# Designs tried in a protein design run: designed miniproteins, single chains, continued (5). Part 3

Each design is a single chain, and the fold is of that chain. pLDDT is the mean over its residues in the fold that is shown.

## One batch from the design tools (miniprotein)

Design m16073
Fold by ESMFold2-Fast:
Structure m16073 (fold): chain A 90 residues (1-90)
Amino acid sequence: SQLLALAQQQVQSAKDFLKEGEEAYKQGDYEQALMYYDAAIKLASSARELARRAKEENPELAEEAEKLEKEADKIKEEAERNREKVKREQ
């Protein structure tokens, strides 16, 4: 499924942006850290929706899609927590 493959790619990109955000935070670049965390949140949200659509269009993909949905939710929650941490430092 192209939707499932795109969701997986967006999950990976969201993870990469979380790491870049943490690096920016450690360097004191709070503006850049917020941008990376916002990007991670948006990509995780998009990946979750793509995975949901993939399983609706093909129920045989339900197990793989649900794993991606859970992973996307975890990334989003972590990015949101990190974003709030940056806001508290300002």
Scores: mean pLDDT 89

Design m16074
Fold by ESMFold2-Fast:
Structure m16074 (fold): chain A 63 residues (1-63)
Amino acid sequence: DLLALLEQGLLEMGVPQETIDEMIEYIDIANENRERALNGDEEARQKVLEAGRKYNELIDSLK
């Protein structure tokens, strides 16, 4: 599972579990809304975009 591998890597780097959980939440939101966004649902599209932005902000904060 790609997600489990990501969690292991982040934990090894000293990233807090709380931050890892938040990153996974954004990934799940994007995945859950992907099909609706592709089908033209603007709410789903906005959720995907917002999740992506927040995920990138978290990644940037870890650098």
Scores: mean pLDDT 79

Design m16075
Fold by ESMFold2-Fast:
Structure m16075 (fold): chain A 90 residues (1-90)
Amino acid sequence: SAAVERARELLAQAEALLQAGDYRGAAAALRQALPLVPALAAAEAERLGLDPAEVEAQMRAQLTGHIALAEARAAGASDAEALAKALAAR
C-alpha cells in the first residue's frame, strides 16, 4: 500500500539522517512515520502471523522512544538524559 511504502521511505530517511548526525531531521522523519504505523503494523503482523494490535503497540513505543532520543540529542542532552527521555516517552 502507499502508506506502507511511505512509512518505509520515512524510516530509511530517518536512519540515514541519524548516521549523518542530523538528529532534528531524523526526529521530523520519525514524526511523519507515526500516523502510518497502523498500516505498517498490519502488513508486518500479516507477514509474521502475529497479532496486529500487539505489533502496532510495539512499533509505536519504539518510534516514540526514538523520536524522544533524537529530539533530546538535537537539544544537546547527554546520552544518559536522552535515553531517560526515550524510556519515559514509551
Scores: mean pLDDT 87

Design m16076
Fold by ESMFold2-Fast:
Structure m16076 (fold): chain A 90 residues (1-90)
Amino acid sequence: SEEEIKKKIEEIKKLAEEALKASEEEREKILNKIEKVVLDFLKKHLSEEAVEEFKKQLEEFRKYILENPEEANKLLELVTEYLIALFKHL
């Protein structure tokens, strides 16, 4: 439902804000929470193949963020906006 999508968008935004303020160690834990929330929601709306492809994209983003800590905040904001746009079009 649209209401469920709005709630998930709010949850992702809150987690992203926490990640931006977090230490590097805590950020990794929050990124794992974001991944779980996103993938669990997408499993209800997309095929298994689409979910698996999206999981690979999220894993690539996570790796890049961890390897490029100076860009982590910018990348996290971009990924969050992408996820919000994706959820609005489900």
Scores: mean pLDDT 76

Design m16077
Fold by ESMFold2-Fast:
Structure m16077 (fold): chain A 80 residues (1-80)
Amino acid sequence: SAELDALIREAEDLYRQGLEYDRQGDLERARDLYQRALDLVRQAEALAVAQDAPIDVLMRLGSLETAVSTLLVVLDKELE
């Protein structure tokens, strides 16, 4: 759906912004953006399941969730 597609694009945009700040060494902003991206990915996953979205959409969301979650764990260790 257009709503699901827009939500996925927003999550991907936040993830890309997070990566940019991470590369610049702004770890606090990167963490904030990754957390927001993860929240949107989880919302998109719930919506995708509710709308019986194709498996490729679910796999795309799962891959993004794994990537963002991994980066958050790494940043949390560095900021602790």
Scores: mean pLDDT 87

Design m16078
Fold by ESMFold2-Fast:
Structure m16078 (fold): chain A 80 residues (1-80)
Amino acid sequence: MEEKVAALSPEERALARQIAHDLLRAMIESFAKEKGYSEEEIERLRKIVDEAAAGNPEGLAEVQRLLKEFDEYLKERFKK
């Protein structure tokens, strides 16, 4: 719930962001390795996630694009 997230203190929000960042990074790295991504591609993905976590608009946009691509890939693979 966005309303509940907006009610968090700055410290609580920062902690939640750190946990979400760590999970997102681990998931992306694990998924990329499982899909056979190159080391160069995995390094690029790590950098993009780090930039998004730092609040960079370009990094956030790239992460959103990657998550959308992964979602579409999963839908194609899972649901056919």
Scores: mean pLDDT 69

Design m16079
Fold by ESMFold2-Fast:
Structure m16079 (fold): chain A 98 residues (1-98)
Amino acid sequence: HHMELEKKKREEAKKLADDAISYMRQKADEVTELAREKSPELAEKVREVLDGLIGAYKADIDAAIDDPSYTFEQVKELIDLAVKAVDGAAEAARKLVE
């Protein structure tokens, strides 16, 4: 029973996480391209910051998915926080290049 619930949680959370990470990477690429048109040096800094942020959240999300003490809802909340944080960072970077 507990093994089946954990497997289902991991499968559903992994799919949600993969979709969110793809979204975050797309946002990072979009704002990095805008920064590159203005300055290659600024684009490198924007990519470093956003890639670092996405990587850190991905590590935390992957760890939570693999931890049986985390519920699906807790993993989903972590994913939602990661998306909001990356959206905020991308928007701040966009305002620097507008």
Scores: mean pLDDT 84

Design m16080
Fold by ESMFold2-Fast:
Structure m16080 (fold): chain A 101 residues (1-101)
Amino acid sequence: NLKDLAKEVIELAKEVIDLAKELEPIGPKESKKALKYANKAIELGKEALKTTDENKQKELIKQGADYVVKGAMYLLKVAPKELIPRIIGIILRAIGISLDV
């Protein structure tokens, strides 16, 4: 269900935002980049939920998932070891969504 994948992109992007805010004191530059990409992913996911064109919806979901990966990759550069598994989990699920579409 493409609508469920679009919602999952939005939820993963929100997780990236929460982690970016937490990591801002350690990596303000990486946090800022992660926030920018995660916000783009949310916009794309919301647009995917509003579209009735299945091919456009698939492309928006794929682009949103790719932005989640980009945001999470910036956080991975500054993350303490304890947060690495969570960030990798976000990246792997976002890659899975991008490949499923």
Scores: mean pLDDT 91

Design m16081
Fold by ESMFold2-Fast:
Structure m16081 (fold): chain A 94 residues (1-94)
Amino acid sequence: IQQKIQETLDKLGEAAREAGEPVRISVTTSRVVDGKVVFSTQHVEVPSPEQAREAGQQFFDQALKEGYDTVTIVVTSRDGEILYRSTIEIPPKP
């Protein structure tokens, strides 16, 4: 899973760099709590590729710590164009 996270962070940085302007990163996580699927969504606007990678890393660290089942990351331009989208499944802890 670390390799998939690293690849996703690299692509987030590339998408932000290619945009040449601030981008929005939206992160949606899912998990099952008491037999119910719970979703959480966070948004952050980042002005640089480095901050895009840092925000992505923070979201993955939180998802791994809290035991989320999936993490979906979407990078959107100022005009609402989707520049990058990825969903990563978090393996269950043994």
Scores: mean pLDDT 74

Design m16082
Fold by ESMFold2-Fast:
Structure m16082 (fold): chain A 75 residues (1-75)
Amino acid sequence: EEEKKKELESYKQQADAAKRGYDGAEEMHRRLEKLTEELGDVYKEQADLHRRLAEEAKKTYDSYKKKAENIEKEL
């Protein structure tokens, strides 16, 4: 039981870190999309890059969140 609590805490910490990464990438993507709308296509490539980074970060976050939820259900 104590080992599972430590594992749960580890996955929660990893999920929180991934969530911060995802939130940062989403914020940057939104800012770059707005710049693309206001200033034209010069920012479009950067916006597309950060959209892909946000999608990847979300998958990482969802993975760790799911692992934490599965362990928490066993407690």
Scores: mean pLDDT 80

Design m16083
Fold by ESMFold2-Fast:
Structure m16083 (fold): chain A 57 residues (1-57)
Amino acid sequence: EEEELQKFIDTILSFIESLDPEKAKEARERMEKAKNLYEKLKVAQDILSETIKEKKK
């Protein structure tokens, strides 16, 4: 269950990195401060949303 959530988070991070490596780095730094996997998922989703918006300009 936790392994499945972690794998999903890793997939989002890989996608962010393919779009913008600097945003992926920012996501990893914010995840280091996250208290649990749900907080890490929230960070990944927020950074992914920001990255997509910036690339759609």
Scores: mean pLDDT 78

Design m16084
Fold by ESMFold2-Fast:
Structure m16084 (fold): chain A 107 residues (1-107)
Amino acid sequence: VTLPKELVPVVEGITLFALNSKGKEEEALKAFLEGLENPKPYDKSLLDTMLNSDDLKERARALGQLIASLPKEDYEKIKPILKKALLTIASEEKVEEILKYIDKVHS
């Protein structure tokens, strides 16, 4: 399955989240989870915050907000990439809990 062009910035955001969370995993993960609880529509402002904010927590929160608001079909396409990224900063058990939560949001 080919990744849609519109989801490329989301994949970039996930990758940057994983890389920038090293040494700050707990803070970054908390901000990401706060974002999941406060969904925001996919728009230019949210993408800009996710990719370009100087604040790691603001970037992580924006990523969570974006992922929670994605259509189910689009989320399923990025889910494997998100799982791989989360496994670099959290335990397998915690990652499965997060993915279950996101699945419920998209149900």
Scores: mean pLDDT 83

Design m16085
Fold by ESMFold2-Fast:
Structure m16085 (fold): chain A 88 residues (1-88)
Amino acid sequence: DAAEAFAAEVQASFAAMVRSLLKTVLPENPVAQEIAEELDRLIAELDALAARGDHRFPRTEEFFERVAELSSAGNKRILEMLKEAEKV
């Protein structure tokens, strides 16, 4: 329905924004690239479900929590890599 389609669009837009930021800020960082690829996979999954007429997307809150968890885990790994790379 319209509400589920709107929620999916918002979730996909947010995920795409986070992915874009990771690629822009740390384009050569392999951990950032790995997280961006995982976000691409999630976006593709939502698009495939919508194409089938399946509007059983996660609740907006649950989806944002999953994206936030993925981003947080990625940020922790990126920070550890930066701490190791810059020892001054």
Scores: mean pLDDT 63

Design m16086
Fold by ESMFold2-Fast:
Order: C-alpha cells, then sequence, then structure tokens
Structure m16086 (fold): chain A 55 residues (1-55)
C-alpha cells in the first residue's frame, strides 16, 4: 500500500537525520534491521509475498 511506502520513507529519513546528528555514527542493530525492511517496502512493495513463495 502507498501508506506503507510513505512510512518506510519517513523511517529512512528519520534514521538519516539521527546519523547526521551523531556525526555519522554507525547504525544500531535495530536501526539496521529497520532500514532493511524499509528498503524492501520502498523498492519492491509486492516482493514480500513472492519471497515467501521462493523460500
Amino acid sequence: MEEEIEKAKERLARIGRRQAANSGAPLTDEERKEVAEALKIVKEPALAQHDALMA
């Protein structure tokens, strides 16, 4: 859904701002997972269903 994509983009922007505020400090494990999930939603919104079929 478009709402999910927008939320994912907002999440990525928020993490980017947090890194900038900390002089580019590395991502935490939680933030890294969040980024990976957000990128899946942004790049391939329908891919999650097909990932399950291919697994």
Scores: mean pLDDT 67

Design m16087
Fold by ESMFold2-Fast:
Structure m16087 (fold): chain A 67 residues (1-67)
Amino acid sequence: LLEPLTPEQRAQAEALRAQVDAEIARFEKYLDELVSKGLISKSEAERLKAIRYTAGRLIAVGDELDL
């Protein structure tokens, strides 16, 4: 079983998670900009966003379960 993190380690893990969340949001905004500029289709951007969301959920589940 995974040992509990110290308060400091937990704070660092939360900070890293916040950075990952911010990067995902930045990526979604970037895709929206590409659509607005006509470089990719809206449907393509929506598919990429769905992939990122699924990957993020898998990472979160894996981190929580620590298999």
Scores: mean pLDDT 68

Design m16088
Fold by ESMFold2-Fast:
Structure m16088 (fold): chain A 79 residues (1-79)
Amino acid sequence: MAKELGEKGSEKDVEKLLDIIRNSKDDEEKVEAAEALGKIGSEKAIEPLKEILKENKDLSEEVRVAIYQALEDIEKKLK
């Protein structure tokens, strides 16, 4: 468990990447942000990603798939 590294680096990156998914108008940026969250594997991203899927009805299929893939990647890292 990378508690200090997650706090100092990954936590700031997670918040910024979640903000990109929520607020960007560019589907490509949203896909890249979701992929980056999957690679980071932070448990802190799981709940916000699920909320984004529920709240954002205007998400393209590509962005939705990227978010689902990120959730799977994060969950695999926690097992």
Scores: mean pLDDT 75

Design m16089
Fold by ESMFold2-Fast:
Structure m16089 (fold): chain A 90 residues (1-90)
Amino acid sequence: MSVEELVRELEDEEGYIDSEKLAERLARESGVPLETARRAVEALEQLLGDEPGKLNAKRLLALARFYNVETAAGLLELGLQIKELLDREK
């Protein structure tokens, strides 16, 4: 599944994506444990600076485009890479 299709499916009427729903979908699409996907989504949420438990859909798409991420699996990998970098800086 593409990132654009994933965002379109999960985006609410206010332009936000529920973090747990995103984690569950990334886990299914990428074949990874839910806890792995949650770590990726937590890093994306922290980077995007939105309300806890929500990600701004437009900002998430902009981030994916900036890093040339086109797939749900690529978005998971990006989130995990960001998490690794954030953990190294603390």
Scores: mean pLDDT 82

Design m16090
Fold by ESMFold2-Fast:
Structure m16090 (fold): chain A 104 residues (1-104)
Amino acid sequence: MKEEAERLLEEGKKALQAGNYDEAIKHFERAVELYPTEEAYEELIFAYVQKGEINKALETYKKMLELGIKPSARSYENLALAYLYQGKFDEALKLSVKAARLEA
C-alpha cells in the first residue's frame, strides 16, 4: 500500500535522524517491498552505507536497477561512499562522476 509505504519512509527518516540505523533499515526495507520508489531505495542505500553494511547497499542498488528504477545523484554518491569503504577507489570515482553529471 502506497500510504503505508510513505508512513514507513517517514518513520525510517526519523530513525536516521536519531542515528538508529537498524530501525531505519527495517522501515525502509518494508517501504521498498510495499511500494518501490527511487526515494525509498535511495534512503535504504544511505542507511546501509551509514551502518557500514556495504554489500547490502550494493545488492539493494542492483535490485533497484533490475526494477527499472533510475538512481538519483544521491544514490550514486552513497554507492561511491560504499565502494570507498571497500577500498575500491576506481569504482567510487566512476559513481561520483555519474552523480556530478546528473546534478550538472
Scores: mean pLDDT 82

Design m16091
Fold by ESMFold2-Fast:
Parts: sequence; structure tokens; C-alpha cells
Structure m16091 (fold): chain A 71 residues (1-71)
Amino acid sequence: VEIIEVDKPPGPIVGTLLASPEGVVYEVEVDGEKVGVFIPTVPNPSEEALEKAKAAVEKAGLKKLYVMPPA
């Protein structure tokens, strides 16, 4: 899974892939492609939280995970 840092959502939120104590992975549509977007709820998400986010994206059959600043 490709990880991309972004300051804002790249497109409209169309679903939720994972809800966790350290953040939520949303399903977002970008130019006809569905991608994962991880929005942390903590300022320093753990490596385990990022691995779980990647796993959720892979289970959904998606190839990209965008990471946003903490909400």
C-alpha cells in the first residue's frame, strides 16, 4: 500500500474502513478511484495504528492510504 501525506481530504468520504482508539480510516473517492484516508485522533499515532490502517485498506482491495494531520 502506498502511503501519502496530505493536509486535507483528497475527495468525498463515501465510507468507513476502520475505527480505532488512535484514528479512523475512511474510504474516499479520488478521480473515480477509491482510496483509504487515515485521520488520527491522537497527535502521535503508533506504528501499530498505521499498520492496522494499511491492513484495513488492503482488506478493502485498495492500493493507497492517505494520512492526514490529527483531528
Scores: mean pLDDT 81

Design m16092
Fold by ESMFold2-Fast:
Structure m16092 (fold): chain A 64 residues (1-64)
Amino acid sequence: SGADLMARLISRETGVPLAEARELVRLALAGDYARAEELARKMAERGGVDPQGLIAAARAAPQL
């Protein structure tokens, strides 16, 4: 599924565990953007990636 593909890509690009990437995608798709933003910010601190970019990617997952 697009959600699984996006989680794998996020994990690869940021180096965070796949389980955390899957949780980010799940929260974004469920519309829990506050928790998704918090998790994305923590992930971005580890990988130097823009948190808003991570959230946008997770929201786009169903289109992949």
Scores: mean pLDDT 74

Design m16093
Fold by ESMFold2-Fast:
Structure m16093 (fold): chain A 76 residues (1-76)
Amino acid sequence: MTVGEALDLLQSMDLAQINALAKEAGVPAITLLELAALMQAEMDRVGDMPLEEYLATLPLSEEERRRILAALRRRA
């Protein structure tokens, strides 16, 4: 899964789906909304980057990164 694919997935979700994803990942829903906004801003640079590598550059714990990645992959 690339950053672009993850952003497309997040943008296709309604608020209820974002809340369900956030609960599964163990993060606040605002964290996913902020992640989507950051990915949108950086798309020209990181769109083709593997999502796992991109998440490793962010100020998230290793556990939060793993949970977000797994939850997004499960919905792709």
Scores: mean pLDDT 85

Design m16094
Fold by ESMFold2-Fast:
Structure m16094 (fold): chain A 87 residues (1-87)
Amino acid sequence: SVREEALEAARNAAEFPTLPFLKGAVDKIIEALDAGDYETAKEALRMLVEAGFTELEPALQAIEAGDVETAKANLEKIKEEIDSKIV
């Protein structure tokens, strides 16, 4: 399910805090947002922020405020920044 994939990716990135795992988690969180599963997206983002990926905190705050478009824009920007470093 979208939920299980997103939470698994977030758990993997929290345990193994590398850019490829973070990218995988961000991809699955965007997929959860596109599916309308905002609770899963918040849970996954909270897990990553607690693990030290504080750059994701604006996206978490946007979802908590109900601003899904801003959250998606922030996540896409982070994804682009990761892609620029690991190509």
Scores: mean pLDDT 85

Design m16095
Fold by ESMFold2-Fast:
Structure m16095 (fold): chain A 82 residues (1-82)
Amino acid sequence: SSLSQALRQRAAQARAELRARSPVIFAALDEAGKRSAAIVKEYNAKADTLNPAEQLKQTSQAFAEMSDAVGEAVEAGLEAMR
């Protein structure tokens, strides 16, 4: 709908403005996203060969590694902003 389009445009503008004010944070988040995607690809390549218990263990480890990557990116961004 036109209302939904207006809201999406406003959200996109707000994100662009935030990126302009905090480019370091968004660059760090983009890098964390790439690392997370690589972890998911490596997991998916092995998932079909794992038993259910090993799948759960590796899924939990992958999730923890992705959470750590995002946390590191946020801390680096905040440090750059002081």
Scores: mean pLDDT 71

Design m16096
Fold by ESMFold2-Fast:
Structure m16096 (fold): chain A 88 residues (1-88)
Amino acid sequence: VEAEAARRATEFYIAMARDVGASEELLEKLREAGEAAAAGDEEKVEELLKEAEEELKEVLQRAKAAGKTAEYSAELKALAEEIEAKAA
């Protein structure tokens, strides 16, 4: 369940980053983080996400500027509910 939760969070970030025109390098790092999450390699996930942190912040700012924050909030809420359901 933990690996599934981390993978879904990573997939959400990939979708969001792609939607606002993130680089292929960022998308590749997020995919690698998703694969590491599926394998239960939490250290690798943290390392990859930390490397992507600056560009992820820029992606979030672009999403906010594009007025898509409310849409992303709805997806984050749905993801949180799925994580809670699977943890129970």
Scores: mean pLDDT 63

Design m16097
Fold by ESMFold2-Fast:
Structure m16097 (fold): chain A 80 residues (1-80)
Amino acid sequence: MSEALDAALRAEAPGARQAALGLIKEMTSVAKNPEKAKKAQEALEAGDIETARKYLLESGADPALTTAAMLHLAIVEAAA
């Protein structure tokens, strides 16, 4: 990974975190297990990316929304 790519990932991390939070918040309204989606949101707000992923997978939300949120979480993790 180049220095320029690392800088780009760090620059995108706040936007990726905000996008992931927005997607997870929408998922709490449509998930089969909305409590799990809320736990994912709480974990992400606390900076626990691993726990956020776990609860996101357990939420039973639309696979496309889940995949999009997990991609944003990967950007946040890569920038850390």
Scores: mean pLDDT 72

Design m16098
Fold by ESMFold2-Fast:
Structure m16098 (fold): chain A 87 residues (1-87)
Amino acid sequence: KGKEYLKKALEHVDKAIEAAKKGDSEEAVKHLGYAKAYVTQSGLPQEVKDKVNELLDKGIEAAKKGDSEEAVRHAEEAKRLVEEALK
């Protein structure tokens, strides 16, 4: 089980993408951090968790620099990997 953790991770990634598109870097960083926590608690294989968390970390770095476009790109890549795992 753990599909609920993945759903919560997706909710926070979506909120991070919305915040980044609005130029709200602080909210984007916050929600990417929550998504990372839920991915870590999920039942995903370690290799998939590592890939998703690497993308989320890149999104956090981009958001901290004010690079909204790069933050959205990395967050959307992380979202696709999580969605693939959910079926």
Scores: mean pLDDT 86

Design m16099
Fold by ESMFold2-Fast:
Structure m16099 (fold): chain A 78 residues (1-78)
Amino acid sequence: KDEDLETVKDILEALKKHIEEYIENAKSKEELEYLKQEIEEGKDTLVEQARESYGEEAAKIVEEALQEIIKLIEEKLK
C-alpha cells in the first residue's frame, strides 16, 4: 500500500520535472497551450487509472499533481 503510493509519487515527480523542462524549452505559446489541453483532457482518465490500480489516495495524489502542472503551464502562458 505505502510502496504503491511512493511509486505513484516518484512517477509524478519525474513527470513534473520533465514537464518543467518541456516548458523551459518550449519554442512557442502553441506548444504550451497544446500541452495544457492534453493534460486537462487526460486528467480524469489518469485519476481513474490511479484509483483502479492503487486506490483512492493515489487518485488524489495524481489529481493534485496534475493541477500543479496545469498551474505551472498557466503561469508560463502569462
Scores: mean pLDDT 79

Design m16100
Fold by ESMFold2-Fast:
Structure m16100 (fold): chain A 60 residues (1-60)
Amino acid sequence: MKFRVETPTAVIEGEGEVSELEDGTIKLKGKAKVTDKVTGLEAEIEEAEIPGEGAEVEIE
């Protein structure tokens, strides 16, 4: 599935699997692009764990 996770410092957009861990951490698996909101730098990732606090998750 397509997903977008927005934090106060970054936007992560990609396609794959999104799951929530027991501590509220958001786990992403798949091909994703991270854009830093402060520097504007972009990086590709295949797996990430993101603190759930302050994160907005959208799934399509």
Scores: mean pLDDT 79

Design m16101
Fold by ESMFold2-Fast:
Structure m16101 (fold): chain A 63 residues (1-63)
Amino acid sequence: SMEENKERVKKLAKDMGYELTDEAIELLVEKVGNDLRQIMKALGELKKLAKGNVITKEDVEKL
């Protein structure tokens, strides 16, 4: 389900050492869907764009 995918994304980001705002998670799922490989790639790119440990909707818009 979408809620399970959102929780999975939150856990993956936390395991990588950062967190996503709820707005960032929603936009990320909208942009890349629920394919785990694409989500992992996008999270890696977002970590490089982030200034600090919080990923915002504005960071996701840069993908």
Scores: mean pLDDT 77

Design m16102
Fold by ESMFold2-Fast:
Formats: structure tokens, sequence, C-alpha cells
Structure m16102 (fold): chain A 60 residues (1-60)
């Protein structure tokens, strides 16, 4: 295992955590009827997950 692989795995883990937090916030906005704000957070969450998946691919 190289330092570069470790750095990529850590960055991916952090992005997955951020995505999870955004999903929780989006659920809160949906309960408040703020659909546009919720959709923005869900879109950002999906983007972070895609970036994390790419980093894990590179960590191979």
Amino acid sequence: MTQEQLDLEVEAALKYMEASILKIEAQRYLKEGKVDEANKLLTESEKLIAEADRLLEQAR
C-alpha cells in the first residue's frame, strides 16, 4: 500500500461522509417543504458519491 493509495482512500471516505450529511440535511428541508433546497443538496450529494467512486478506482 502506497501513501498515494491511502490519501485517495481517505479523500473518498470523507466525500462519502459529506454526501451522507447532505442527504440528512435534504430530508430536513423536505420536511420543511423547501423542495428546491433539498434537490440542490441531493444533487451535490450524488456528485460527491461519483467523485468518491472515482477516487476508489484510482486507489487500486
Scores: mean pLDDT 83

Design m16103
Fold by ESMFold2-Fast:
Structure m16103 (fold): chain A 112 residues (1-112)
Amino acid sequence: MSPAEQLKAQVLALQNEIEEQSENEEVRETARDIADRLLDILDEAETLPPDYKARVLELVGQQIAQLDKMARKILEAEKQGDFLLTESTVTMMRMYMTAVEKEIENIKEESK
């Protein structure tokens, strides 16, 4: 199994866990959106030169780890009825995703 295939499996596993454990539709929709975006990034990374592909995979791995931590926080907050913590963590997930996409675009520009 390639590093990219392992990361895709991690993205799908995290999305599936959120779908099964969260009853909050905004959380579920955000997880689906982020998973789709990460899977697209991993597919596009296959077209990059090896050194640039390695940098993208490293950023995606770091992003998955950060998203997992935020997902744990959301699921715990939801169980406790802490809607403010849930909403603020969803906002952070979206911000981190936007930031990683910006870094990946910079890597793609350097590869040209």
Scores: mean pLDDT 85

Design m16104
Fold by ESMFold2-Fast:
Structure m16104 (fold): chain A 68 residues (1-68)
Amino acid sequence: IEIPEELSEREARGIEVLFDPSAPLELRLAALHSLLSSPNPAVRPWLRENLDLIEDPALRAHVERQLA
């Protein structure tokens, strides 16, 4: 997974957790909430472009709805 340099270390860590299939669902959802709460305008466009990298179709659909 390619994490852009314009994202902070905190945001990059959140993306790593959100896209980690071995992470518990509650941690992945917490990471999503942190990312969506970020004031960084690069976060939401990057998530839209990389939705297909989320292996869980239910979680992917949830993220897609949050970005709508």
Scores: mean pLDDT 80

Design m16105
Fold by ESMFold2-Fast:
Structure m16105 (fold): chain A 110 residues (1-110)
Amino acid sequence: GGGAVLRAILEALRKAAEEGKPVEVTMDVPVDSPALVGATLTFEVDGRPIAEARIEQVAPGRARVTVKTLAQVLKIEESEDELRIVAKDADGNVYEGTFPRADLEAALAA
């Protein structure tokens, strides 16, 4: 379901922060929500796109999620309750956001 798509997005953000450059990560995940199949999701911090996830059906109940980071991820801090991201755009502007994990999971479950 949406939790598996969120995990794919988080893996891409972690990899981008670790490598200090934009990355593209592809993962095959179980999908319980038909509404996510064929969707393109944009992850935004302070109204600015950080990552884009493309979700394609590869088999019944399974999807391929390709996540591409659009900004340089400087830092990702994870807890059980929230996610904090610090990013830098192509113009050198630094911005940050904090997201409750429950809100991110709920958004992907709808």
Scores: mean pLDDT 77

Design m16106
Fold by ESMFold2-Fast:
Structure m16106 (fold): chain A 60 residues (1-60)
Amino acid sequence: LTREQQDALVEQARARAKEILDAGGSPEEALRHAEQLLVDGGATPAMARRTAERIVAELA
């Protein structure tokens, strides 16, 4: 992934996590969905997990 592709993917994951939290979903639910979106977008499982954790922590 290029830096531009990574940035776009992170923003998509952030938007998804925010939607879940705004709808009354749990931080754990937001984390799972953000992680899955990142993996589906080509991130490694380890990178996806760390990035999803950071996103949810920033939004909570």
Scores: mean pLDDT 82

Design m16107
Fold by ESMFold2-Fast:
Structure m16107 (fold): chain A 74 residues (1-74)
Amino acid sequence: SDEELERLRAEIERLTPKAQAGDEEALNQVSELLKKRVELREARTGDTDFAQRELEIIEEQLALAKERIAAQRG
């Protein structure tokens, strides 16, 4: 629903500054919310190929961000 999309957007906006500051828990939470947003769009559009590409991009960005955080801690 539109209300669920608005709640997801608000939660992503709330957590994004923490994720950008290197909070790995917040980073994981933002990535999960982004994936849920993709799932809701797929349910509305039926475009599975688009959803798969978006999920791959989210997972790649998460992996790179985690590597950056790990490198900064070492």
Scores: mean pLDDT 82

